Designed miniproteins, single chains, continued (5). Designs and how they scored, part 18

Each design is a single chain, and the fold is of that chain. pLDDT is the mean over its residues in the fold that is shown.

## One batch from the design tools (miniprotein)

Design m16598
Fold by ESMFold2-Fast:
Structure m16598 (fold): chain A 72 residues (1-72)
Amino acid sequence: SEDEEALRRAEERGRRAMEELLRAIEEARRGGPPTRDVYLGLGILAMYEDDKQAGSLDEIVELGRKLLEAAA
């Protein structure tokens, strides 16, 4: 079924996205220089935790920068 294949692909993409997010958070905690990927991961976390919405990737990055600054 195409629906089953679509679900499997969505699950695989979600798993990889979660792995990338966790890796980005770990890199930030190691005290390495924050990258755009680190800020994206933190921004997604901020949206989930505070029930915030962002209309663009740049807005997500900005949420991540603010979260990292607030945690310092």
Scores: mean pLDDT 69

Design m16599
Fold by ESMFold2-Fast:
Structure m16599 (fold): chain A 55 residues (1-55)
Amino acid sequence: GRHEEDLAKAKEAADAAIAAGDRTVLRAVLHDLERHFADTPEAQALIARLREALA
């Protein structure tokens, strides 16, 4: 569904941003995930990983 496709794209963007160490993109992806996917377990795990990468 639309939500699953959007989450898959967000995960891909997050994985790429983590690999690149791009803090600006990491913050943008984190903010988007927290805003739109806060209630999704898969997004919760990714949010935690992004927060660690930004610390």
Scores: mean pLDDT 77

Design m16600
Fold by ESMFold2-Fast:
Structure m16600 (fold): chain A 66 residues (1-66)
Amino acid sequence: LSLTDKIQALIDAGKYDEAEKMIDDVIPTVIKFKSVAGLMEISRLYKQMGKYDKAKEYLDKAISLL
């Protein structure tokens, strides 16, 4: 399973603290490699947790790299 699939499973189980910790662990790598797909995925995961401000922040970062 991809790291994203594991985070999604945690969100589906209501384990938002664990999901957010895994996202936070991956953010530095996504930013370092300027991964548009990775930033968009982080945005989607934050949106699913109801963290719309964080979702917008990472979506805007992804768009800025296009």
Scores: mean pLDDT 81

Design m16601
Fold by ESMFold2-Fast:
Structure m16601 (fold): chain A 73 residues (1-73)
Amino acid sequence: GRVNVTLSVDAPDGEYTALVFDADGRLVAKQTVKLVNGQVSITVTGLPAGARYTVVLLDKNGVQVAREQVTAE
């Protein structure tokens, strides 16, 4: 399965770090992403369908600017 999430973020355009955690708090994916006009899309494949994940977006200083919970399809 996969996670595909679009985040709307009140932060400046630029590079951010997207972290994806499983239900046990284990890091399953880390991506450098670009925020454009307050939006970013994050896709992670190879995840068990129906499993729940937490997506966290960090700025250049490691400060959390967004957090969403998603279920893999």
Scores: mean pLDDT 84

Design m16602
Fold by ESMFold2-Fast:
Structure m16602 (fold): chain A 69 residues (1-69)
Amino acid sequence: VPSKDEILVESLVGLLRMYAWALQHEGRDDLAQKVLQLADEVEQKMKNGEPVDEIMEFAKRQLAAIKKE
């Protein structure tokens, strides 16, 4: 159901932005910027009506790549 999927994606965006804020507070500005960019991309994909399963898969892969740096 779209309403539950929208809540899931909105929750992910919120959590990513909070995580980026925490990274900035710790002086990890490079990682914080990458996480903020990921949050913005996820939000744009949701606004463009992309499938939620594809958005979630994209977010998982990108976050894993960011964490390896």
Scores: mean pLDDT 80

Design m16603
Fold by ESMFold2-Fast:
Structure m16603 (fold): chain A 75 residues (1-75)
Amino acid sequence: MRDVAFKIIKKMMIKAGIPEEEAEKIAKQIVDSSPDVETALTQGVRATMELTGVSVEQAGFYLGQAILEVQEELE
Protein backbone atom coordinates (compact mmCIF):
# COMPACT_ATOMS: atom_id res chain seq x y z
CA MET A 1 0.00 0.00 0.00
CA ARG A 2 2.72 2.49 -1.02
CA ASP A 3 0.11 4.87 -2.48
CA VAL A 4 -1.68 5.11 0.91
CA ALA A 5 1.58 5.76 2.80
CA PHE A 6 2.54 8.39 0.18
CA LYS A 7 -0.79 10.25 0.58
CA ILE A 8 -0.59 10.17 4.41
CA ILE A 9 3.03 11.43 4.55
CA LYS A 10 2.42 14.17 1.94
CA LYS A 11 -0.72 15.39 3.77
CA MET A 12 1.05 15.34 7.18
CA MET A 13 3.97 17.37 5.77
CA ILE A 14 1.64 19.96 4.20
CA LYS A 15 -0.21 20.33 7.56
CA ALA A 16 3.19 20.92 9.25
CA GLY A 17 3.96 23.77 6.79
CA ILE A 18 6.03 22.08 4.06
CA PRO A 19 5.07 23.33 0.54
CA GLU A 20 3.04 20.79 -1.50
CA GLU A 21 5.69 20.28 -4.24
CA GLU A 22 8.46 19.66 -1.66
CA ALA A 23 6.19 17.41 0.47
CA GLU A 24 5.33 15.31 -2.61
CA LYS A 25 9.01 14.85 -3.54
CA ILE A 26 10.09 13.92 0.01
CA ALA A 27 7.09 11.61 0.60
CA LYS A 28 7.87 9.76 -2.67
CA GLN A 29 11.54 9.31 -1.67
CA ILE A 30 10.56 7.97 1.78
CA VAL A 31 7.97 5.52 0.38
CA ASP A 32 10.33 4.31 -2.40
CA SER A 33 13.11 3.61 0.17
CA SER A 34 10.84 1.93 2.81
CA PRO A 35 10.08 -1.83 2.84
CA ASP A 36 6.61 -1.40 4.42
CA VAL A 37 3.96 1.18 5.41
CA GLU A 38 5.01 1.21 9.09
CA THR A 39 8.64 2.09 8.20
CA ALA A 40 7.47 4.74 5.70
CA LEU A 41 5.16 6.41 8.27
CA THR A 42 7.92 6.35 10.94
CA GLN A 43 10.42 7.96 8.53
CA GLY A 44 7.74 10.47 7.43
CA VAL A 45 7.18 11.61 11.04
CA ARG A 46 10.95 11.90 11.60
CA ALA A 47 11.48 13.88 8.37
CA THR A 48 8.55 16.21 9.20
CA MET A 49 10.04 16.96 12.64
CA GLU A 50 13.57 17.50 11.21
CA LEU A 51 12.37 19.81 8.39
CA THR A 52 9.83 21.92 10.34
CA GLY A 53 10.98 21.77 13.98
CA VAL A 54 7.50 20.65 15.17
CA SER A 55 7.35 18.51 18.32
CA VAL A 56 6.58 14.77 18.24
CA GLU A 57 3.13 15.60 19.70
CA GLN A 58 2.41 18.08 16.86
CA ALA A 59 3.71 15.64 14.22
CA GLY A 60 1.58 12.86 15.75
CA PHE A 61 -1.51 15.10 15.61
CA TYR A 62 -0.90 15.90 11.91
CA LEU A 63 -0.25 12.19 11.19
CA GLY A 64 -3.57 11.25 12.85
CA GLN A 65 -5.49 13.89 10.86
CA ALA A 66 -3.80 12.77 7.61
CA ILE A 67 -4.66 9.08 8.27
CA LEU A 68 -8.35 9.92 8.88
CA GLU A 69 -8.58 12.14 5.77
CA VAL A 70 -6.93 9.49 3.55
CA GLN A 71 -9.26 6.77 4.98
CA GLU A 72 -12.30 8.92 4.02
CA GLU A 73 -10.91 9.34 0.45
CA LEU A 74 -10.52 5.52 0.06
CA GLU A 75 -14.02 4.62 1.36
Scores: mean pLDDT 83

Design m16604
Fold by ESMFold2-Fast:
Structure m16604 (fold): chain A 91 residues (1-91)
Amino acid sequence: MRNEKERTYLEIDEASALAYMAAALSEDPRNKEVLREAGDKLDEIAKQLKEGKITPEEAKKKSAEILREAAERTTGWDKKILEKLAKNIEE
């Protein structure tokens, strides 16, 4: 089984990938930019966790905050996707 750090890294890395995918598929130019920014920020958090600069708990908290802030700046299905990703990381 994966340890907590490895599991948390994969959860955040997957959330980043999903944010980028949502950005590619979104029809709203403003939502596209916010989703891409969220993906970039999550990728940086995953990198910091992998390098041992932050704990899994800190990484989850920061990632959830990034996703919730992005959700507040988006609309429609893109907002719901970001809210769901934030909830999944917090669990």
Scores: mean pLDDT 85

Design m16605
Fold by ESMFold2-Fast:
Order: structure tokens, then sequence, then C-alpha cells
Structure m16605 (fold): chain A 87 residues (1-87)
């Protein structure tokens, strides 16, 4: 069901957000943590709207997977840049 796909997506985004925020705060970058949290809220809202508008469960699942892959790429980039700044 689309509702389950949205729930799984929300849970994974929250996990990634919490992990990255804690890491950035541990590096003394609280403003980066705040910016990342706001970005994740915006991405979550946009992706949820796309999933809700999907015509099939398969399309909704594809949107979820593609969005999560993009978020994981963003996570790697942010953590790499944070390490360079905190060094």
Amino acid sequence: MKEEIIKEFEEKVKEITEEVVKYLESKGLPQWAKSFEELMKDLLKSAKEKIEKAKTEEEARRIKNESLAAIEQLKRYVLEEADKVAA
C-alpha cells in the first residue's frame, strides 16, 4: 500500500537525518546540522507528494528508492565536507 511505502520512507529519512545531525553536532558544526535537518524536511515533503501522486505501488516504490539513493549520496557528501572543515 502507498501508506506503507510513505511510512517506510519517512522512517528511513528520520534515521538518516538523526545520524547526520548527531555527527555534525559532534564535529562542532551545529549550523550545518540545522541546515541539513531543514533540507531533509523539504525533501521529505516533496518526495511524499510525488509518492502520493504515483499511479501504481511499483511507481511509488521506485520514487522512494530513487529519493533514498539521492539522500544517501547527499549524506556522504555532507559528511566528507564536514570532515574537511573540522580538520
Scores: mean pLDDT 85

Design m16606
Fold by ESMFold2-Fast:
Structure m16606 (fold): chain A 80 residues (1-80)
Amino acid sequence: SIKEELKEKIEQLVNETLEKIKSASKEEAGELMKKLSKEIFELIDEVEGELSKEELEELRKYIKELGDKVVEAVMEHWES
């Protein structure tokens, strides 16, 4: 489904961003996280006409939860 394809693309962007963060400063990581958020919402906007408003809200909540997990992973990386 479009929703599942979108989630896969989001996960790919997250993984690519996390790889970049491994060699980035804390400040650069912040900018990478902002870029990730922007790119994810741009992907949603491209399929907005194919999804209901309720599906879009579900995706936004999913992205927030995913973002929280990414922040935790990044913080653990800097502790190591």
Scores: mean pLDDT 76

Design m16607
Fold by ESMFold2-Fast:
Structure m16607 (fold): chain A 68 residues (1-68)
Amino acid sequence: MLSDEELEEQREGLLAFVDDTLPSVKDEAVRAEIEALAARLRAETDPARMAELIRELGRVLDAVLAAQ
């Protein structure tokens, strides 16, 4: 399990990457999924759920980059 410091660093990094990448995502459904995951990650206060959301958002972003 990531430490609270590592979780916050990962969250900030992923959210910054979302902000940079989101305008280039052409699929509206995929864009909406990324936005929904990012919104949940921004609002999450439980470390275990935050770690799960970080992992899920990371997978979606990796898949989008591989498809584009």
Scores: mean pLDDT 78

Design m16608
Fold by ESMFold2-Fast:
Structure m16608 (fold): chain A 60 residues (1-60)
Amino acid sequence: SELDKKIEEVEKEMDELSARERQAIADGNLEEVRETVFRLAEKTAEYILLLMQKKGEEKA
């Protein structure tokens, strides 16, 4: 479904951001750490909302 595709895309984006955060920490790049932390928070919120939508559709 379209919703499942969006969930997979967000999961992939979160994995990529997590990898970038780990690398930024290793490199001591504080600006990149801040950016990746904020983007991960945004993607986590989006992920939760998509999961809630999926649960709603499965009950309908």
Scores: mean pLDDT 84

Design m16609
Fold by ESMFold2-Fast:
Formats: C-alpha cells, sequence, structure tokens
Structure m16609 (fold): chain A 97 residues (1-97)
C-alpha cells in the first residue's frame, strides 16, 4: 500500500471508531478518534509528517486506554488495534524512503 492509501485507511478506521464510541456513549474515546481522523486529514492536505507523528502518539494512547477499559466493546478495541497496525506500517514506509 502507498502512504496515501495507508492514511486514507487510517481515516476510515478512526471515523468508524468515533461512530461506535458515540453509539456506546463513550464520548471521550469518540473525541480522541475524531482528533486522530483530523491529524490524518491534515497529513494528507499539508504533506507535513509532524501530523503523522501526532497521529502515532494518539493512536498508541487510544489503544492503551480502550484495551484497559472493561466498558469498551470488542469492536472498538479491534478498530484501535487496526489503526495502530496502519500507523506502524505507515511510519516504516516513511523511514525506509
Amino acid sequence: KSVKELIEEGIKHAERLAELARENGLDVYAQLAETLRDYFKKALETGNPLYLFLAHQLAKDLLKAVENDPSVPEEIKEEAKRIQEIMDELLKKLGEA
């Protein structure tokens, strides 16, 4: 996958996580997922890799938070894991030229 395709996949999963979180009354996780989506969008719009650094840090913090929260549905935990996998692949591609 290209860098652009990985960022677009990250946007999709962040939007899905926000939707699922809102449906389950988990507004804090929804806001974090919306911020993550916005970092991905800014990375696409500006080409500035600092937005991907911010997205990576937020994705890691979000995954840790949802994995340790017993009130969070499995589907939300799955979306957070997928976002982290996308971020890991994306950063490897950026580091390897």
Scores: mean pLDDT 86

Design m16610
Fold by ESMFold2-Fast:
Structure m16610 (fold): chain A 85 residues (1-85)
Amino acid sequence: KGIEKLKELAEVAEISAEHAKELGDDETAKSLEEVAEILRKTAETGDIDKGIEEIKKLYEETENEASRNAYKGAIEKLKEIKEEL
């Protein structure tokens, strides 16, 4: 069940990235693509803690508020999924 939620979360991030590109927000789109890639990898490995740490690093390194909000949301959802495993 948790792995299915990770795949769903990655799909949502991919759709959101495509929407951001259509609006010309390439920076937010790039951040959402990075989140989707980490979530796909996390679904393959099952290592949620590693996924959280990778997104947390992106959160700490970003200077863009929209990107920071995207990373924060992904971290919160990953923590919720971890509680269900």
Scores: mean pLDDT 82

Design m16611
Fold by ESMFold2-Fast:
Structure m16611 (fold): chain A 87 residues (1-87)
Amino acid sequence: SQQQQLIDQIIDRSMQATSEVDRLMSVGTKQQQDQAQQLWSRTSTRVRQVQDRIQQGIPVPISTLQQVISDVDNTIDQIRSLTDQSS
């Protein structure tokens, strides 16, 4: 069930990243929009590859799932740095 918890975290973080991108597509500059889409495109491709392996019944190491979560978190932080204009 540790694997399931990590999968659930990847899904949750991916939805959060999509929300951040969507917000920026509505209120951001063209450069911010392009950067957010490029950042998420790279990370989402890796997420999809891991999900594909799981769907095919291929064992995915816990360490790999943790690395994917870290990648998504880093991507969210980078996108947030583009969208947070409170500074």
Scores: mean pLDDT 84

Design m16612
Fold by ESMFold2-Fast:
Structure m16612 (fold): chain A 74 residues (1-74)
Amino acid sequence: ALSPEEGRRMGELGVEEAKQGKEKLKQGDATSGTAGLLRGIGLGYTGYLSGKANGDKEAEEAGARGIEAAGGKA
């Protein structure tokens, strides 16, 4: 598993990637937008699961936010 600190960073990056992906989709860049959303979900789930495994609430919440920003639900 990732360290708690790495899990938090992954969750935060997931939120950022998801937001950028959504904006690119709105701008008509379907390829980059879709890739950004998929990265956001993957990073979000990585942070979420790492947070769960390590009992790190901040990583879990950051990961969940990344998933939700990409249109998923944790």
Scores: mean pLDDT 76

Design m16613
Fold by ESMFold2-Fast:
Structure m16613 (fold): chain A 77 residues (1-77)
Amino acid sequence: SAAAVQAALRLHEELVAEAERRAKGDPEKFKEALLELLDERDPALAAEVRELTAGESLESFLSTSSALLLQHALEQA
């Protein structure tokens, strides 16, 4: 549903904001912080994000993590 899509995207934005706060401008710490936040909620989702984004740019990492979080949310609906 559109509501589930919006909720998942909003959640990703909130997790990104928290990861940015933890990383304090360090892009490597940012990636690890976001993965840790995802792992706290869903270890399987975090493992998929890590696998699919290994060696990827930060932009690709953010796009992929957003897409996988959305897929996960829709599968649990």
Scores: mean pLDDT 82

Design m16614
Fold by ESMFold2-Fast:
Structure m16614 (fold): chain A 70 residues (1-70)
Amino acid sequence: SDLFTDMLSALVSVVGNRFPIEELFKMAREAAELIAAGASDEQVIDFLVSKGLTREEAEAVVAEYRKLSA
């Protein structure tokens, strides 16, 4: 699957009720770019926390993304 689509699906699943859809799209795009550049899971978690997710939410997003991208 496309990195963006899998990340967007993970974000919607975990935090879809907390952020506007346009913000979810922006976070998915930026996170997908980080992953494509070789970012670690911890770097992606830290990025999502910087965008307003709790660490638990960010960890859940990355875990869901890994399941979708497997």
Scores: mean pLDDT 88

Design m16615
Fold by ESMFold2-Fast:
Structure m16615 (fold): chain A 92 residues (1-92)
Amino acid sequence: KEKEKRELAIEAGAYQIAAEIRKLMEEKGLSEEEAIERVREIVRESAKGQSEEDKELLEEALRRGIELVREGLSAEEAAAKAKELAAKLEEL
């Protein structure tokens, strides 16, 4: 069950990151690479002061979130999935 919680947290984080990248592209007109770089910087700043385990989780979520964007996931789809996964994580 701990493995399931960790995997769910990574997946929820990935969709949230994908949603933020897509929002920057759609709302602010940033290129995919510019949006990815901005979100990467924000995530890594947020990781400062976290445990090594939490840093690994954030880096894995960032990697998966970037892949979701490259696969063509929309901001709306990513945000909806992130909300669904976050709710499931709270119930575990």
Scores: mean pLDDT 82

Design m16616
Fold by ESMFold2-Fast:
Structure m16616 (fold): chain A 60 residues (1-60)
Amino acid sequence: TAAEKAERLRGLSLEEAAEEVQKTYGLPRDLAEALALLVHTGSLEEASAAVKAAEELGKK
């Protein structure tokens, strides 16, 4: 689930989380860094929403 993916990313460093988002969803570095920051600094709800947004962007 998105929440489980968000918890996994929160367990990584900010740099590692950004790399994982970029690799997994194929996003530009700037977007991957912004999403990783939201995952680390936001609530679990915000982190889950960020993961869902990354998945939708990656489908395009």
Scores: mean pLDDT 78

Design m16617
Fold by ESMFold2-Fast:
Structure m16617 (fold): chain A 62 residues (1-62)
Amino acid sequence: SVGDEALELWEKVQAGTASPEDRERLSRALIKLVQTPEGRAEALRHGDGEGFFAGLREHVLP
């Protein structure tokens, strides 16, 4: 799912191992989950933990 992809890509960003392509894919996935820059900022602030992304998957994604 896009949420699972976002979580994996977010883990790479946090580890400092993300490529520019990984960052682009993460941005697209996060836009699908949260359609605003404010939503992306909230994901970055709280989304390093599974709880935030699990909540988005449960309530936003099919």
Scores: mean pLDDT 61

Design m16618
Fold by ESMFold2-Fast:
Structure m16618 (fold): chain A 83 residues (1-83)
Amino acid sequence: NAFEAAIEEAVRAAKGNAEAIATFVEQVIRRETGARVLASAVGNTITLTARADDEKAIEAAETAAEVVKRLAPHLTVKVETFE
């Protein structure tokens, strides 16, 4: 689908860099879905954080995490929620 394709392009553009992947993925989620997801990178771990009651943001974060894990298997990707 168009959203997954946009995340794939973002991951490829980042060339395996975790901080760049986090930045680009956050921007793509906002641009393509309007959902509010915060992306951060510490070492080789990327965390995508969404509000616990925002089903759209959680769905977008989980979809993005699957794409990142597939294209950048050297990275750990987590989806977390906050209240």
Scores: mean pLDDT 87

Design m16619
Fold by ESMFold2-Fast:
Structure m16619 (fold): chain A 101 residues (1-101)
Amino acid sequence: APELVEEVRIEADSPEALGRKLRETLGLDVSGATMRDAAVAFVRALFERGLRGEGEGEGEPDGSRARLRLRGTTAAGEEVELEIEVDERAGRVRVDLRVYR
């Protein structure tokens, strides 16, 4: 199996905090009105940077809770696993990004 070469773990309590941490850690300029919107913008930014892959998501119809799992490959051929959990009522978003070579 490929070896884990990079892991990014981010926790935030607001969309603004998530955007700031993504900018500081990954150099991605991401914003959203909600934590879910910011998480969607983050996934879009990864795909715009050449990530290829598929994701599965589940969430409450009102957008109060969501979980996304994505597996893909970078333009450099590295394998990526991404897990995002959003809970708007708890004021929590968690991002776990793993890169394998």
Scores: mean pLDDT 81

Design m16620
Fold by ESMFold2-Fast:
Structure m16620 (fold): chain A 98 residues (1-98)
Amino acid sequence: MEEQAEKLLERLFARAKRENKPLSDIVKEEIDRLAQEAREVGLDDYAAELERMKPEAVESAQKAEKGDPEGRKKLIEIMKFLLEVEQRVADARRARRA
């Protein structure tokens, strides 16, 4: 999980550079997208938790981008949760397509 969370974070850094946006904007966009997808499949509790964690995720992304190790550590924990929610959404979508 941690290695996958680090790979997700690396992808978000690459996207931030490609789109010439701060990492915090990319993280916010990813959380907003995932919360919407969670709501579409009836995972409203996960969507609510994503919305609740968004301010801390944005702050952690700003700190990580400036080289703060504590910001990066918190962002990795947030990435782990995003991966869990993505898996739950994928499972729900597969069940509906059967």
Scores: mean pLDDT 85

Design m16621
Fold by ESMFold2-Fast:
Structure m16621 (fold): chain A 55 residues (1-55)
Amino acid sequence: MSLTEQVALDFARKVSGDKVPSDEEIEKFVNDFGKHHNLSEEEKERLLKKIRELV
């Protein structure tokens, strides 16, 4: 599993339950993670898609 997939799964597990995180919260997480790890725009979009699929 890629780092992006692992991070998406970890985020989904942390927020999983009866409440789904807002799109804004997901985007904020992806942008913050992207800043820390210097992700490309394509990598950030892939991470967003993975998180949205898991929550």
Scores: mean pLDDT 72

Design m16622
Fold by ESMFold2-Fast:
Structure m16622 (fold): chain A 93 residues (1-93)
Amino acid sequence: MHTELGREYGREGERAGEEGKGVEGGRYAVLGAYHAVLAAEAGDREGGAEAGRYANRGGTAAARGSKDSKGAAYGTAGAIAGIGAAFQGGDRS
């Protein structure tokens, strides 16, 4: 369940980034990374790593789509959280 939620939030972040909604996209990416970590902690390390990669994609899209520093900062934070979650699941599996 957390793996599916992490992927879904990552996709929502990517969509929001494509629409220029950097703050919204970054927030979704952070939520995706959070669920990716929960999936890995529940024993789904492979799914957690995958969800973390989706969160990283969402955050990156949000940062790139943003026209302001606030949206870029939120997107960047989401991308970093996502890559951290992906690394944690993949490296320790």
Scores: mean pLDDT 78

Design m16623
Fold by ESMFold2-Fast:
Structure m16623 (fold): chain A 79 residues (1-79)
Amino acid sequence: LIEELEKLGKKAVEAAPEELKEEVKKRIDQIIELVRKGDLEKALQLAEELGLWMSMKGAPQEALDAIAEIQKLIAKALE
């Protein structure tokens, strides 16, 4: 799970516009930290908020798809 989230997070940052990269990386690091602590519900909430924020900022579909996969992995871990 953590390794998969780190790979998807890197993909999301790489696909993000230059001006958004730092904030995207910061939020992904926070999401992964919550997963490490077992706070999966809050991690999913932050991942959903990140996806919405990136969509609002006009991030490319490739970046949005990576965030959607992060959301899917965390949601599956909650089941």
Scores: mean pLDDT 85

Design m16624
Fold by ESMFold2-Fast:
Structure m16624 (fold): chain A 81 residues (1-81)
Amino acid sequence: SMQEKANEIARELSEELLALAEELLAQGASPDEVIAAIRREVARRAPEVKARLMEAGLSEEEADLIIDIILHEVEQYVRAQ
């Protein structure tokens, strides 16, 4: 379904951002440095991820909201370390 495709795209982004965060933390980066790197990665990928979410049936507003939620969750994970 389109809902399942949107969920897959969201999970892929979340997993990739968490993997990047874990790698940087393991290398001794500070939480602030990790958050800055995650924000840069989201900014770099947002146009493509947004387009994929919209192709999967989400509105532009829904796609933007999903990306924002994922970014927020990853930032919260990093701050909890």
Scores: mean pLDDT 89

Design m16625
Fold by ESMFold2-Fast:
Structure m16625 (fold): chain A 84 residues (1-84)
Amino acid sequence: ALPELPPELAELLQRALAGEVPAGHGLGDPLVQEYLRLLAEGKSQAEIARELGVSRSTVSRLTSTLLGLTGARSRAELAAILRR
């Protein structure tokens, strides 16, 4: 099981997604959780972007942020961490 995300990380991810998601989609935890779930499933950046309705640049930025925060060296390593 994954520990709960720090509130600072959740707010950062929500803020990054808010710039691309139209009002009404719910800019809270559901979008952040869906992003993390898709990443853990090994979805490509293009697939994650399509499923969330955001740009590939946004997904790339979110992934880079998580790599820095977790110390993971690759997207595959990050996905493995999220699956624990």
Scores: mean pLDDT 63

Design m16626
Fold by ESMFold2-Fast:
Structure m16626 (fold): chain A 55 residues (1-55)
Amino acid sequence: SAQIAALERAQQIKLLGKLIELRDKHSDGTEVSRLGMELAEQAKKELEAAVKALE
């Protein structure tokens, strides 16, 4: 609900910032894609842990 939505939004903003920095530092789209997937996976795990803590 509202608490979960707030956690999701916070993680999305954090991930977006990291992805922008990653893209700005690298010109290789393949490298950016691979590292971006790793950042997204980590953000998902952090969100899942935070949601479980609220349950």
Scores: mean pLDDT 78

Design m16627
Fold by ESMFold2-Fast:
Structure m16627 (fold): chain A 87 residues (1-87)
Amino acid sequence: SLDLEVEQSMLVMAASVAVQASKTRGEPAELVELAQEALDALAAGDYDKAEELFRELAEKYAAIGDDDGAAFARRMAERVRKLKEKA
């Protein structure tokens, strides 16, 4: 539906902005690469893989003490899960 297409487009945009911000801040290459893989899965409509990758990204951000990054990634995983239930 149009509503689902809009929600997916908004999530892809939010993830894309976050990946670019991460690159600009000079975050570890591993985290930037993982965030890019999550974005690519989301853009491809692979919601199961996108949810898993955002969950993994949240754990890695938490492990390095980036609470804001971890919270963002957890929120993205939850939004992807909800989108998956509607798709």
Scores: mean pLDDT 80

Design m16628
Fold by ESMFold2-Fast:
Structure m16628 (fold): chain A 99 residues (1-99)
Amino acid sequence: NRKEKIEEIAKAAGIEPEAIERVIERGGSLESALLGIKLGLDPEAIRVMALARSVEDAEKIIKLMKEYNLPFALAMLALDEKLSEEEIKRLAEAQKLNS
């Protein structure tokens, strides 16, 4: 049920159901947002998943988070900038030094 899924996403994302409906109507991914909820992502990350991410992008972000111990924001940056494996490894090392 689309309405029930939108209400679930809205609660997890900390915004109104009407805002989620507008995001989905503009090409946002309901399935990507639900994947973010299933994986226990924070409300800000769930909002980003709904706005800008396909299920395939969501899976790639989660893989980068697990494989390189990256926070969500840096995993998203690595995907968006199409970073190489070596660049991702350097980003992970830099994150450890700055944290």
Scores: mean pLDDT 75

Design m16629
Fold by ESMFold2-Fast:
Structure m16629 (fold): chain A 70 residues (1-70)
Amino acid sequence: SEEVIKSLDKKAQELLKKLSPETQRIVLEAVEGLRGERKPSEEAQKLIDEMLDNPKTLEEVLRELIAKEK
């Protein structure tokens, strides 16, 4: 959702834009899932589980995802 993207800080928005559209959707589903706004997909749930097991900021997660992409 555009509203979710706009609710993120400017740095997180900039980092998110560097990801593929598919990965952006997974991240947005994970953010909505963490907020209790949506049931996350399997891929988004995996990202949530990783963030809960090793507490990370959204910026750190986005940087790691960018590093995993080309």
Scores: mean pLDDT 75

Design m16630
Fold by ESMFold2-Fast:
Structure m16630 (fold): chain A 99 residues (1-99)
Amino acid sequence: SAIDKLNELLDEMQRLLAEMETASKEEQKQLVEKINEIAIEMARILAEDKSISPRQKAIFMASLTAILSEAYLLAKKQNNEETMELLDKTNVEISRILK
């Protein structure tokens, strides 16, 4: 189901986020590129899947936003401006997908 797929994607994003806590700046960039790909896939599913309720979409969006915010905080702690810029671009793209 779409819900099962979204939960699997969230679990993968959480795993990548956990790796960021001990990662170097270069490793954080690679991890965030993967997080961003998953985030865009989730946004597309949430935009396109008519079977997901508005309440359920809001819950997944809240989780997605929380993960991206934590990734930004971890990048900021290392002054990783390049990774922060990647996250900003992804947030803009998610907003475009969801309108």
Scores: mean pLDDT 90

Design m16631
Fold by ESMFold2-Fast:
Structure m16631 (fold): chain A 56 residues (1-56)
Amino acid sequence: GDAELSAQLHQITLEAKRKKGLEGSRRAEEAGVRALAETGDLAAALQAAKDAFNSV
């Protein structure tokens, strides 16, 4: 559900921070928040955050 997707989005942001530092965390968070604001879809926000985290 939405709570589970929200928890996953939070988790990927924490992993980005641990592996790529504050910049990586901020980038993942910004991408997720932007996608959520534009689409209203938590799944889209989660995917955007993952894509930002995994971008080279």
Scores: mean pLDDT 72

Design m16632
Fold by ESMFold2-Fast:
Structure m16632 (fold): chain A 83 residues (1-83)
Amino acid sequence: MSEEEFEAEVNVALALISVTITRQAAEKTGNEEVKKLVDEAEKYVDEAISALERGDYETAIELANKAIELSREAGKKIDEILK
């Protein structure tokens, strides 16, 4: 495995985990804005997986990072709702 391939696999796995956890929290809040952010993050995860499967590791890393960022934004909004 190349270092780039390994980095892509790790970033996609982290994005999957992050988005999955944030989805569960979003559903519990019932907040539509948070749900939309998670929907967008899930779309980037799907695109990152597709890039990884075709060996486009650079694109997979970029898309996974976008999913993680959207998941973090959703998480911040969830924290604000729960306070």
Scores: mean pLDDT 86

Design m16633
Fold by ESMFold2-Fast:
Parts: sequence; structure tokens; C-alpha cells
Structure m16633 (fold): chain A 55 residues (1-55)
Amino acid sequence: MSPLQVEIERLQAEIQRLQDEAGAETDGARAAALSREIDRLVRQLVELGRQLQQQ
């Protein structure tokens, strides 16, 4: 498996964990912070997927 594929799988697992945490979060400020972190990781996932397609 390529290093990019391994990184993509790790990033997907982290995104899922944060989504589960955000779904259980009752504090608006913490929910917003989790949403921002998820958005950042999703953007990284898209870029890594693009790089994998070029190989």
C-alpha cells in the first residue's frame, strides 16, 4: 500500500471520530470548533486523494 493510501485511511478514521464527538456535543462553541477541525481534515483528505490519482 502506498504511503498516501495509509495517510488517507488514517485521516478518514480521525474524521469519523471527530464526527461522532461532534454529534454528541451539546456545547455550541465546542461543536463549532469540532466542525472547523472536521472541515480542515476533509480538505486534506481531498488533496491526498487528488495526489493518489496522479500516481
Scores: mean pLDDT 82

